# Designed miniproteins, single chains: the designs that were tried, part 73

Each design is a single chain, and the fold is of that chain. pLDDT is the mean over its residues in the fold that is shown.

## One batch from the design tools (miniprotein)

Design m2524
Fold by ESMFold2-Fast:
Structure m2524 (fold): chain A 96 residues (1-96)
Amino acid sequence: MSRATQLVLEAESLASFASMYLWLAKEFLKKGEPKEKVKELLEKAEELLEEAEEYARRAEELADELSPQEQEWLRNTRRYIEELRKEIEELKKEVE
C-alpha cells in the first residue's frame, strides 16, 4: 500500500469513528439523556473529524500517487467528512 493510500484509509477510518460518536449523540438526545453527555460525544466526534480532515489534506497533497479509483475514494472521503461536519454543527445548535 502506498503512503498516499494509507492516508486515505486513515482519514476514512477516523471519519467512520466520528460518525459513530455523532450517531450516539443523536440517540442520547432522542432518549432525553443529559445535554452534558451529548456534548461529550460531540466533542469526541469533532476531535476525530479534525484528525480525519488532516489525514485527508495530507492525502490530497499526494493525490498524483493515487490510482483513479483511489482518487475517487479520497473525494468521497472528503465529502463524507464535510457532511459529518455539518451534522455536528447542526446538532450542537440543537443542544444549545
Scores: mean pLDDT 87

Design m2525
Fold by ESMFold2-Fast:
Structure m2525 (fold): chain A 104 residues (1-104)
Amino acid sequence: SENQKLRHEAIEALSLASLMQMGIWILEKSNASDEEFHKMAELFVKNLKKFIKENEGTPLAEALKPIVDKMEEDIKNGTMTIEKLREYVDEIERIANKFLKEVS
């Protein structure tokens, strides 16, 4: 199928979003420290940057770049909250779902 590669990429992005959502849930349930939260947020950005690099030039990777840039700036500025992190992850899921529907 001509759309097979794009479909697999969208499924990968959805899987990554699901894992990040689970990570947020664990942080909330465990009363994680500010240090543990900061490390998890940095890990999410690193994983998302890796996904973007591995899929460089695709429409989905290009759509995720500005969101990841905003996440990194919030981390750098000390303005990242668990609520914002959840909103970013939910936005990534929405974008990936939109791309998946377009190739289905």
Scores: mean pLDDT 88

Design m2526
Fold by ESMFold2-Fast:
Structure m2526 (fold): chain A 87 residues (1-87)
Amino acid sequence: AEELFRRAFRAALEEELRRRGVAPEEAEELWRRAEEEFAAALAAGVPALAARATPEDIARVEELLANESDPAERLFLEGVLEVLRAA
């Protein structure tokens, strides 16, 4: 479960960065910071939540993303949102 969640998260972030046309050096920095937040989320049991996400849970993540200005936090939230939508 954790490994599948991590792979889905990584794939979602790589796709999003590619869509934005972010420079490789900037993408690597944002990715590293997002991975720190992802590791904390895994420890908190987020993969179990993703398997049972409701439309309301997805909407809450979308609201957090809309109000977030930190690039690394935004990238993390976008990855989480993509995984929840795929569940």
Scores: mean pLDDT 66

Design m2527
Fold by ESMFold2-Fast:
Structure m2527 (fold): chain A 70 residues (1-70)
Amino acid sequence: STVDAYSALVEAANSGDREATRAAAKRLAEALRGRVPPYGYQTLADTLASRVDPSQQEFVRQAVIEALSA
């Protein structure tokens, strides 16, 4: 589910594990496939990153945008 995928992203980001964060972002992007247009990627990434540890927010934003763009 999208909720489970997002929870995994938050946990991975807060752990500081960059590889786990990228994998979780990819899983979330797959769960959102066809629901988010490209012009919404930045807003979604900013929203999702705002809910993780501040030290990880920039990396989460980048990982989410990369995953959605794939």
Scores: mean pLDDT 82

Design m2528
Fold by ESMFold2-Fast:
Structure m2528 (fold): chain A 80 residues (1-80)
Amino acid sequence: SKKEYELKLQFKAGENAVEMMERLAEQYPELKPLADKAKEYFKLGLEHYKQGNYEKAEEYLLKSFKYAAEAMARARARLA
């Protein structure tokens, strides 16, 4: 379905964001808790996606993006 396809694309973006956050956490260990939460919620979203629960999948994916965004904002503050 259209929703399933669009959500699949968002999960690909989320996987890239988690990978980026893990690399940043290697350089800035204080970001590790945010990177770990982004990864945790990404995995929860994927499990719901596999179960066909697209509402919960989207909810957890958005939480994953929120933690990734917070980690990126803190990384930018450290570099400025």
Scores: mean pLDDT 85

Design m2529
Fold by ESMFold2-Fast:
Structure m2529 (fold): chain A 62 residues (1-62)
Amino acid sequence: SDLENAERDLKGALEAKTGAQAAASLAGAREVLRMAKTPEAKEKAEEAIRIAEEKMRQFGVA
């Protein structure tokens, strides 16, 4: 489901150890946000995007 996809991307962003992993989570979360039909899935995807972007900045790849 969209919510489960958003939760996987959020977990991926939180656990990212490299810029490439953070970028992959960012790309996935952006796609989920675009396709999501529920507010809950959209909010979780937006959270994943925010965390992934912050991680990418910390890794010097954003």
Scores: mean pLDDT 82

Design m2530
Fold by ESMFold2-Fast:
Structure m2530 (fold): chain A 61 residues (1-61)
Amino acid sequence: MIDEHVEKAIALAEMLKLPEAEELRKAREEKDYKTIVRLLEKFGEKVEESPVLAELKKLAE
C-alpha cells in the first residue's frame, strides 16, 4: 500500500523532472520513510494536497 503510493510519487517526480526523483528512489529502496517525507515536502510545493504525502508523514512519525 505505502510502497504503491511512493512509486506514484517517484513517477510524478520523474515526469516533472525534479532532482529529488533519484533521491526518492534510493530512499524507497532503503525504506527510509523519514527521508522520503523530507523529499516530498520539497516536491509538495508542486503537488498540493497529496494524499501520498499525508500518509508518509504519518508513517515517519
Scores: mean pLDDT 66

Design m2531
Fold by ESMFold2-Fast:
Parts: structure tokens; sequence; C-alpha cells
Structure m2531 (fold): chain A 93 residues (1-93)
């Protein structure tokens, strides 16, 4: 529910990034989805053209995916690092 709320708020604020945000949050459900891997190459090219604010938004979304994976794995150190990095990037936004 928190992931879905964060996605909807991000899409409301940055509608031009909605497709990229949905792909990142879809990965939270199934990080091994081959469709996400196929999209990664296209996203890498698009990412290079993004503004610094748009890059920060996507990096925060990606870190939230990694945070969810770390929590599922019970990796407390990875959880702490992800939370600290998210807070740092959100302060820059």
Amino acid sequence: SLVEQALEEAKRRYPELAEQLERLYRGYRDPDDPALEAAAEALEKEYAALSEEEKLILEIAHLRLLLAKAREAGDEEAVRRAEERIAELEAEL
C-alpha cells in the first residue's frame, strides 16, 4: 500500500515520468521480470536526457525497490543503507 501511494503521488507530481515510475515499481513485485530487463536499455538512453530533478525521482524510486528487496531478504544493513540514501536524496529534491 505504501509503495502504491508513493507511486500515485509521484505520477501526480511528474506525469511525464509515469511510465518509468510504473516500471520501477512493477519490479518491486517481480524484480526478475524479463520485461523490465528489456526496458532497462531503453531507460538508460532516456535517463541520460533527463533533468537532475527527474534523475533524483527515478533514483529514489529505484532505492525504494531495493529497500523492499532488502526487507524481504532480512538484510538489516542493506535496509539501513537504503533508508539513509533515500533520505539524503529526498532532501536534495
Scores: mean pLDDT 68

Design m2532
Fold by ESMFold2-Fast:
Structure m2532 (fold): chain A 102 residues (1-102)
Amino acid sequence: MERELDGTITVNADGTVTGELRDSEGNLLAKETVTAASPSRDAVLAAIGRVTDAMVAKLREAFEEARKNGERLRARVTFTGTHPALPADLNGRTVEVEEFEA
């Protein structure tokens, strides 16, 4: 059985970065929120990195569980937001994840 996960990382205008991971049925599997220490580009990018690391850890856990069950798992992570420090090439971009190393 193949399952699909949908992840979003939202960079809000106030410098709050929120990551959410959902299954194909819309159930929330994980949510992480980090507020940038300042409105600077470097602080916002650091917050994006922290939320991304947390989402990657949850994705790795989900892929390991799927592998143990003999299931195939795919995940998509979309970056979005209204903060000017969010890189234009990352805003609205979706990254597909098909596997993690065993």
Scores: mean pLDDT 77

Design m2533
Fold by ESMFold2-Fast:
Structure m2533 (fold): chain A 90 residues (1-90)
Amino acid sequence: GLTELSEEERKEIEEAYQKGYEEGKKEAEENPEITWEQLEEEAAKKEAELQKRAAEAKTREERFEVLVETAYFMGYLRGIAEVLGLDLLK
């Protein structure tokens, strides 16, 4: 199952997170007017979408794809929050 990730799969998840992080930082630098409320709303919406896709996934491959996308999105949010000085750990 997904609890038994290979070294290559773990690396792919880590790389997705880092790609998201760098893209999020770039987005925040280009759009410094993003509010914490807007970021939290988009985060909640995307989290709900990813949770639904994970629940509907039928194959290991589909579940892994959701994990990779989740890692990217988590990185993306962190990148934005860090550049804008927003605290996501309320």
Scores: mean pLDDT 79

Design m2534
Fold by ESMFold2-Fast:
Structure m2534 (fold): chain A 93 residues (1-93)
Amino acid sequence: MLEEAIELLKELAELGAEFAKVLVKQIEEAIKKHGKEEVEKWFKDYLDYLGTTMEEFIELLRELKEKLKEGTEISEVEEEFAKWVAEQLKKKE
């Protein structure tokens, strides 16, 4: 599931979402430092805190992708989310 989220983030980056490109790099670097198991557990804990699941997160990424294709100003919401995720990842480094 984490790999599927990374693939969707890469697609969002191709659509111009720079935050998604940064997030992919941060996740991959965190996996290299701490291992996939630790990073996946952290991500799952965060999603549980938000009252969601990895499957719902993936659906959110798909929705954001469609909105970007439609020309919706999603960048502010995406940047805010990405910044928060990056801050959590840095705290666990």
Scores: mean pLDDT 70

Design m2535
Fold by ESMFold2-Fast:
Structure m2535 (fold): chain A 58 residues (1-58)
Amino acid sequence: TDQALQITKELLAAMADQVDRILAARQAGASDAEIAQLEADAQAELRRLMEQARAQLQ
C-alpha cells in the first residue's frame, strides 16, 4: 500500500541519518565506548519508530 511505502521510506531515511551520524563521530575520533553508545541509542530509536509504524499500519 502507499502508506506502507511511505513508512518504509521514512524508516530508511531515519536509518541512513543514524548511520551517517555514527560514521561522522568515528571519523572525528570518537572512542569505541562512545560509538557503542551511539549505536545503542540509534537502535533504540529505530525500534521505537518501527513500533509506531506498526501501530499506524494496524
Scores: mean pLDDT 81

Design m2536
Fold by ESMFold2-Fast:
Structure m2536 (fold): chain A 97 residues (1-97)
Amino acid sequence: SKEDIEELQKLLNLPVDGKLDDEVLDKIIHLAFPNLSEKEKEELKAGSIKGKVLVDDLMKKYEISEEEAKKILGLPDDENYVVSQEELIKGLLNMSK
């Protein structure tokens, strides 16, 4: 939602306009998913990235279980699940708690 985008912009110290632009997405990638390939970064920005890719990165970075990573991101138990930009924002806000 717009409110979730605004909250994320505040956490990232970006201008709060409620718009999910490339600057917001680039900062998310840099801070939360720095190990993504160029293709995976493009997929994330397009809202077409598989949740498994994000789960695997979080597991390695934070030394958490697959179950914990899926719970943080709010993902179902489906390895082919595609994470929307809205779901990604919700997951990142949950990580800040």
Scores: mean pLDDT 75

Design m2537
Fold by ESMFold2-Fast:
Structure m2537 (fold): chain A 64 residues (1-64)
Amino acid sequence: MPSLEELLGEMGRLYAEAVRQGNREAVEYLKKTLTEADDLYFQGKLEEAKRILEEGIERARELL
């Protein structure tokens, strides 16, 4: 199971790639996913935040 740090790193890489490609759908999806995960993390829901990031990463890879 990847750490939160590893998941956030992968999200950052995918976001940078989406921006480079001009892929607006991927950019907006990644922003939404990161915002939702951040909200969960601030609520102390670490495992839920990690799950949303993992699912978001898989979906973003499909969009790129």
Scores: mean pLDDT 84

Design m2538
Fold by ESMFold2-Fast:
Structure m2538 (fold): chain A 61 residues (1-61)
Amino acid sequence: TRELVDRIVAWLERENADLSVEEYERGARAFFESIAPSLSPEAAAYLRRRLEAAIAAHRAR
């Protein structure tokens, strides 16, 4: 599941590179809420950590 999560986060970063931090965070939150119910608790926790790291990296640009 890590590989799938990494692919999802990479796709999200590619599609949203030009967004503001606020827009990216809102989009990432909505995306997480839409797919989290379909993931195991472990996969959902990993995705959340990956998205938080991606938001922090986007903020540091």
Scores: mean pLDDT 74

Design m2539
Fold by ESMFold2-Fast:
Structure m2539 (fold): chain A 94 residues (1-94)
Amino acid sequence: KIDEALDKANEVVEELGLEDKAALVLKSTAHASVLNASGTAKEILKIKDELSAEELAAAVAGILIGMGASKEEAKEAYRWEKEEAIERLKEIAE
């Protein structure tokens, strides 16, 4: 499960051309969300005001990958506006 999610996260990072902090956020949230997606979403929500729009979108994409979403779904989530990403995080955090 973890290996599959991490492979998928690495492919999404490469296909989207993500670098630096956004790439790290996507990979780390994917790994964490295989174990606890709700808890991961809650932790991201606590620091949402410290994150850029790209970092929040990367976090949602990573969490969705950890939950078993397709690469296509994760890449679509990365295109979300900050407000959409926050609403999705709130839904997952329930």
Scores: mean pLDDT 82

Design m2540
Fold by ESMFold2-Fast:
Structure m2540 (fold): chain A 82 residues (1-82)
Amino acid sequence: MKKKKFEELVKKAKDIAEETVSQIREAVANGDYDAAIKIALKGSGELAEIFEELRKVGTDEEVDKAMEELKPLIDEIKALVR
């Protein structure tokens, strides 16, 4: 049961990260940097909540692997919040 919940949370994190990056790219392409920053802040908050849940149900190795898989998307989001 815990493994299935972990896999569902990882999928949710990937879906949120991909959607957030897609919306950021759209806003930037339209010249709306205020919208891009707002989207990045919302996505960062949602991802932080999911990673807290991942740490409660996964092992350190499983959480680190999930973070590494999401790193390129997270780095793109962080570039706008920084």
Scores: mean pLDDT 80

Design m2541
Fold by ESMFold2-Fast:
Structure m2541 (fold): chain A 84 residues (1-84)
Amino acid sequence: SVREKVADEVERFLRELAEEFRKQGDNHTALLLEAQAAIARMGLYVSESKEEMEEIVEKLAETLSEIVPQEKVEEFRKRVLDIL
């Protein structure tokens, strides 16, 4: 389903990003990104519409902008919204 594809892409992106930070020795940022992945998956699971999924993705992107560089946030937004 579209919901499963969106959830899988969100999880994959955030896990890959967490691994990048972990390889740099930033275990704190890696843990925060893994926590964000878990929270986002729960939100997407309970969403009832495509519009709700888009809103969850946008709110997650806003939260990520406080943790990671803007170029990574824009990459996330484009990759996930292209599935929706």
Scores: mean pLDDT 83

Design m2542
Fold by ESMFold2-Fast:
Structure m2542 (fold): chain A 81 residues (1-81)
Amino acid sequence: MSLEELKKEAEKVLEEIKKLYEENKSKLSDQQAQAVETIIENVEKLVEEAKKSKDERKVKLALGSIKGLLTLLKEMIKEEL
């Protein structure tokens, strides 16, 4: 996978996280919504850092962290069901 492909994948995961939030925000409490917004802010920072990086290993580590945060968000949403 090229460095540019890794960066595009990171952006796609961020968009997936934002979509999950928008689709499920009506099911979340104000406190949960704030927690999810904090996760989104952290993912946006990781994506920005990945886009600025020329180190493939650093971008792969950032992508792994981003995917981990997506998993955490999915589990938080499941607890509301």
Scores: mean pLDDT 77

Design m2543
Fold by ESMFold2-Fast:
Structure m2543 (fold): chain A 80 residues (1-80)
Amino acid sequence: SAGRKEIEEEERLRNEFLTEVARRHGLPSAAAAESEMLMAASLAIKRQRGVPVPALDPAQQARLAAFLAAYDELMARLEA
């Protein structure tokens, strides 16, 4: 039952954080926030591996950086 409690706690922390990220960025749901964060993380990995990615304008770069920072914060919270 310890493993189930840990999963439930991680899901609670994840949902609370994703809901807050959605609120900060005017997104319709926690799922929308998670999607944006996962896309940002995926693009960062592609860039690190030298995979060609489309050029981004400054607004797109700022938005991507914000969601990447949110992804890193979520991962840090789940590891704590």
Scores: mean pLDDT 81

Design m2544
Fold by ESMFold2-Fast:
Structure m2544 (fold): chain A 92 residues (1-92)
Amino acid sequence: SAELDELIRRAAEEIVDQEHPDADPSKREALIAQKEAELRQRLAAWTDKVAAEHGPDHAAALLERYMQIMREQLADIEEFKAKQEELAKKLG
């Protein structure tokens, strides 16, 4: 889904920015694409395994729960970054 694609992209961006904070824009984009592909492959393998063991409806429900957790974690990261930027403005 478009929402899952966006969540995976944002998670990949966050991981790359944390692991490679000094990467130039071209290298950053390549690393994000690589991490996005890795995350997609791992998630697909996990959901396929769950679907095989518990059926597709159960796999879909767990994927939705995983997406909810991703939304919450990304929101927490953005809030933390916003608070850090505000603090930096007040201290600088």
Scores: mean pLDDT 83

Design m2545
Fold by ESMFold2-Fast:
Structure m2545 (fold): chain A 58 residues (1-58)
Amino acid sequence: SAEEAAERLREERLAELRARTDEPVRVTAKPDGDSVVVGILRRVGRDVEAEVERVPIP
């Protein structure tokens, strides 16, 4: 269930980001206890930005 929640969140977040930009975006999501750790990589100009978010599992 936690792994399924992570995979669903990854796909959902990726789809939302791709609907808003044509730039390369990568999204990862892994369960960690009672939460999902979501990582986002995106290109900004010539650089790559990394962002990490912790989302509680319902």
Scores: mean pLDDT 76

Design m2546
Fold by ESMFold2-Fast:
Structure m2546 (fold): chain A 68 residues (1-68)
Amino acid sequence: SAADMARARTHLRAFARHAFAEGLSREQILAALRTLLDDWAARLQFSPAERAALERELEAIVDEIAAE
């Protein structure tokens, strides 16, 4: 659902901020975010289209947080 996708985005951004603060590399953060997305896609029964849309956003999320 749109609400579940919005919650996923919020949590992915929060994780990225924490991971950057811990000194993880961009590649480590992306790998961890993909793992989190896969777990949530399974738990919340995301459609393949919803999962693909969030997957496409991951690099933008990481780059936006890195610019903060």
Scores: mean pLDDT 83

Design m2547
Fold by ESMFold2-Fast:
Structure m2547 (fold): chain A 85 residues (1-85)
Amino acid sequence: ELEEKIKKLKELDELIKEGKVTYEEVRERGKEIAGLEDEEVEKLEKKAREEARKAGFPEEEIEKMAALAPVLLVQHELRQLELAE
């Protein structure tokens, strides 16, 4: 159900843009859309924090990137499918 995944991702992106969701809610919704377990989300957050630190982002931005990690994974998967066209 790729179409449902795309729809949910677009809805979440709109809510983020409107400032209607917290980063904690973004994390939970991203987890659902990506179909991840809590342990998998934790690993993604850890990796996102490590990469953001290496890139020289400030602490506040690192935490935001960690919360967005599941959403970014789904966006990356969708882009890979689009490029395969």
Scores: mean pLDDT 75

Design m2548
Fold by ESMFold2-Fast:
Structure m2548 (fold): chain A 91 residues (1-91)
Amino acid sequence: MEKEAEEIMKELEEKLKEAKTLEEVREVVEEMIRESERLAERLIEELRERGDLEGAEAVEEDLRAFREDVEKNFDEKVEKLYEQLLKLKKE
């Protein structure tokens, strides 16, 4: 499962490198965010099943901070990433 998640993220990173417009970058970033949230939620469930309530709480707090950051800074992060990709495309 963890290995499968890493493969999915790697595919999304490749799609991001091939993105030519700000809109395409936004779509890929949205997919990356969704996958990151799914992974975090599943890790929380797994930790709870193991009785690691402290670990589960830490991941829940991290996920909450991540969601808050995305909600506030999504557009800025997408624009900044697009600029970085344009620079990388030149070598």
Scores: mean pLDDT 77

Design m2549
Fold by ESMFold2-Fast:
Structure m2549 (fold): chain A 60 residues (1-60)
Amino acid sequence: SLEELKKKIEEIGKEMTEKARQVRAEADYLGLTPEQRRRLLLDITNEASEKIKKEIEKIK
C-alpha cells in the first residue's frame, strides 16, 4: 500500500541521516579530505536510493 511505502521511505531516510551523522563525526576525527567525505556520503545516499527503488518496485 502507499501508506506502507511512505513508512518504509521514512525509515530509510532516518537510517540515512544517522549514518551520515556518524560519517561526518568520524571524518572530522580521522581528518578525511572533503573529497573522501563526499564519497562516503554519496555511498550512503546511493544505498538509500536503491532501497527506496526496491520498495517502489514491489508496488508496481
Scores: mean pLDDT 81

Design m2550
Fold by ESMFold2-Fast:
Structure m2550 (fold): chain A 56 residues (1-56)
Amino acid sequence: VTLEQLRGLLEALQSDDESIRLAAIAEFERHREELEALDPELYAKIKAEVEKILAE
């Protein structure tokens, strides 16, 4: 996982398109351990966005 991929994932989670957000959640779940290891702070921010979307 790269920083560019992480930024793209965060942008996708903020999309108005539900299909794009769901795809971003799936990518986050696939790369969760790599994300946490690469940037724990960004990982926490992305995780919070995912949890917020799922709580809608």
Scores: mean pLDDT 76

Design m2551
Fold by ESMFold2-Fast:
Order: C-alpha cells, then sequence, then structure tokens
Structure m2551 (fold): chain A 77 residues (1-77)
C-alpha cells in the first residue's frame, strides 16, 4: 500500500522515499485522500513526521498538502 509506505517513510525520516511516494500519489485521482490517510492510532504522515522529529519530511509533507489543497502540483520542497 502506498499509504503504508508513506506513513513508514515519514516515521523513519526518509526524505527521498517521501518525495518519490508523493510523486506517485500526484498521479492518482484520490491523492489528497491518500496523503491525509491515518494509521490505526489516527496519525497521518504529518503527525508521524512531527512525533519522530523528522523536520525536513514534515516540511515536504506540508508543501504537498498545500499544493493538493489548492489543486496545484508539483512539489517545490
Amino acid sequence: SIVKKLLEAAKNGDEEEVKELLEELQKLDNAAELLSARDALGRDAFALAAQYSNNEVYLILRDAILQLEFGKAPLTA
């Protein structure tokens, strides 16, 4: 699952994996839904990046959410 990979990458601070997964998500018609998906504890990728102090991943995810919210891609971070 792309969602599971994104949550794991955000938790691990894998910036390159997060960027690659975001590019794949942007090709899907439900990209915003998938980016906002939560784990069994109600944590999304954003919350996991913050909880594990992965600052750069947090910024990458923030920019991705902003682009999708306004109907714009690609990422610039």
Scores: mean pLDDT 75

Design m2552
Fold by ESMFold2-Fast:
Structure m2552 (fold): chain A 68 residues (1-68)
Amino acid sequence: SMEEIIKELEEAAVRRILEIAETESDSAKVAQVEALARQAFAELEANRDDLAKAREILERTKAELDAL
């Protein structure tokens, strides 16, 4: 469901912030995670009726977060 996709994105963003804080202590990188998450949430809202597209947005965003 869309709610599950949103929750998974929230959990991925929070997890990445915690990992950066623990391993790098890079506040600028944390801000980048927040910016990517905000952009992804906006894209999910624009694609609220397209679960397949929402899943693609989630997986792409998770990859972008991991690449930081």
Scores: mean pLDDT 84

Design m2553
Fold by ESMFold2-Fast:
Structure m2553 (fold): chain A 67 residues (1-67)
Amino acid sequence: GERERERRLFALRFLEVAKKILSEEQFKKVLEAIREGLARGLSQEEILEEALKHLSKEQQEEILKAL
């Protein structure tokens, strides 16, 4: 439904923001986690959770604040 589209757009926005804030090395780790999750059929919520665990608490807060 419509909520599913909103969650997908949120995930895309997350990547856009992460690319601007994270180092190239950290961004590659996050991008790879998202790509692997999509290839394995994980939900968007699970993919976001996997991406966030590669970041420090401070980096997570910076990204969420920029969204």
Scores: mean pLDDT 74

Design m2554
Fold by ESMFold2-Fast:
Structure m2554 (fold): chain A 96 residues (1-96)
Amino acid sequence: LEKVEEAIRKGNFEEAIKLAEELLKTSTDPQELARLGDLLVEGAFQARIVGETELAKKLYRLAAESYDKAAELAPPENQDVYRQKAVDARVLAGEL
């Protein structure tokens, strides 16, 4: 998470994507995956502001995947919140 946040803060969106893909592949903590999703949404918004439209779409897509994995692993009370965040991220990615 800290490395993803630092990459986003520096505007290194491609590095943030790479780090997020590794974390998404290896993490089994629903709270960590949900926070990864939140960071990727923030990064996608920043990428859009600077005109990096394709990187923004990739970041929103990874956010949706992170939230979906969080929902699969989360207790029932948190699943619907994470699924809704995934849907919202896919809309912003232009997938819905």
Scores: mean pLDDT 83

Design m2555
Fold by ESMFold2-Fast:
Structure m2555 (fold): chain A 98 residues (1-98)
Amino acid sequence: DPAAREQRLNELISEAARLSLEALKANPEKLDEAREQGAVIFQEALEKGFSEEEALLMVILAGGLLALGMSLEEVLELIRNSKSVEELADKFEEALNK
C-alpha cells in the first residue's frame, strides 16, 4: 500500500527530527558540529545521485542516527550503500528499536 509506506516514512522522518532536536537541546554547544555534519551528509547524498529533496530527507534521517549514537563515518557508509530514502529510513528504524 503506497499510502501506508508514505505514512511510515513521514513518521520516521518526524521521529529523526525530534531526536536530533532533543540531542541539540541537551548539548547546545554541538550546534556548529551538527551544522557541519549535516552539510557533509547532504553533499554525500548528492554525490551518490540523490535529488536535493531526497538529500534533505537523508540529512534528517542521518541526524536521527547520529542522535542515537552512530558515528558520522557509519552514517556516511549507510548513505553510500542506500539505494533510496526508504532504505536509510529502515536503518534508522532498526537503530531506534535497539
Scores: mean pLDDT 87

Design m2556
Fold by ESMFold2-Fast:
Structure m2556 (fold): chain A 83 residues (1-83)
Amino acid sequence: SLTEEERRWLERMRGRVLGALYSLGKVKDVDSWKAQMKEEGYWSDEAQQAFEEASKLPKEEAEKLLKEIEEELRKLREELAAR
């Protein structure tokens, strides 16, 4: 199972991913994605704040952020598989 810190990190990551994708023009209807995540219990105030911050990034920084998140998620998956 996830620790409380890992859960909070994942909540922030959801916001950052959506914000970066929006900044890159890869997501057109962000409100529908946010509504779905809220319905499923995956959209917190931390996710909203992270989304606002990431949506302001220039394209190069948004691309870098997505790659960093992909690497961090890979490491988390490996750690969870070892538990």
Scores: mean pLDDT 79

Design m2557
Fold by ESMFold2-Fast:
Structure m2557 (fold): chain A 96 residues (1-96)
Amino acid sequence: SALEEAKKALEEAGYDVSDLTKQKLIDLIKEELDKQVAELEKNGKMSEKMKLVEELLRAVIEQDRERIEELIAKVPEELQEPIRKAAEEAIKALEE
């Protein structure tokens, strides 16, 4: 699940995940995402498409369904349904 994968990624990054509540996990994911985005922007390697992916990931972590749909509308139509499914599964994993 996305929650188990997120926990594993945080543990590999040196965080203690044994006593994490869902809210604390969400906060740590947001911090790590912000760090990764800052490093990409600092190195000037982030394309406009990568910025859309970053905004989608933030909206998923925030469980902002309206923002997710706004961002999905900006991607090619053939990718909209796969991305919508992935976002829904990620939100479900974060809620469990």
Scores: mean pLDDT 63

Design m2558
Fold by ESMFold2-Fast:
Structure m2558 (fold): chain A 91 residues (1-91)
Amino acid sequence: SAAQEKAVDDLVNLCLGTELGKATCEKLARAVVDSKDKNLAKDLLDRIVASKLTGLKLDDISVKAAQTIAEKTLAKDPKAKVTYEQILAAL
């Protein structure tokens, strides 16, 4: 759907702010959106948000730490929170 294509594009743009390269971000975003697994998508989004705030690599951040950092970061950034929620809603 158009909402799923937008979710892929938004997820790629968020991912490009991490240590991952464009090709890896594109493959990962497509796989996550195509999976329709909201928990998998949430775990990835939380780690992207945490990675961008801390400068740590995605795999170096635990799921629990990423969730805590993402919740605090998104509470202070309403625009980022809307994008995050729209990506999850498109799955």
Scores: mean pLDDT 86

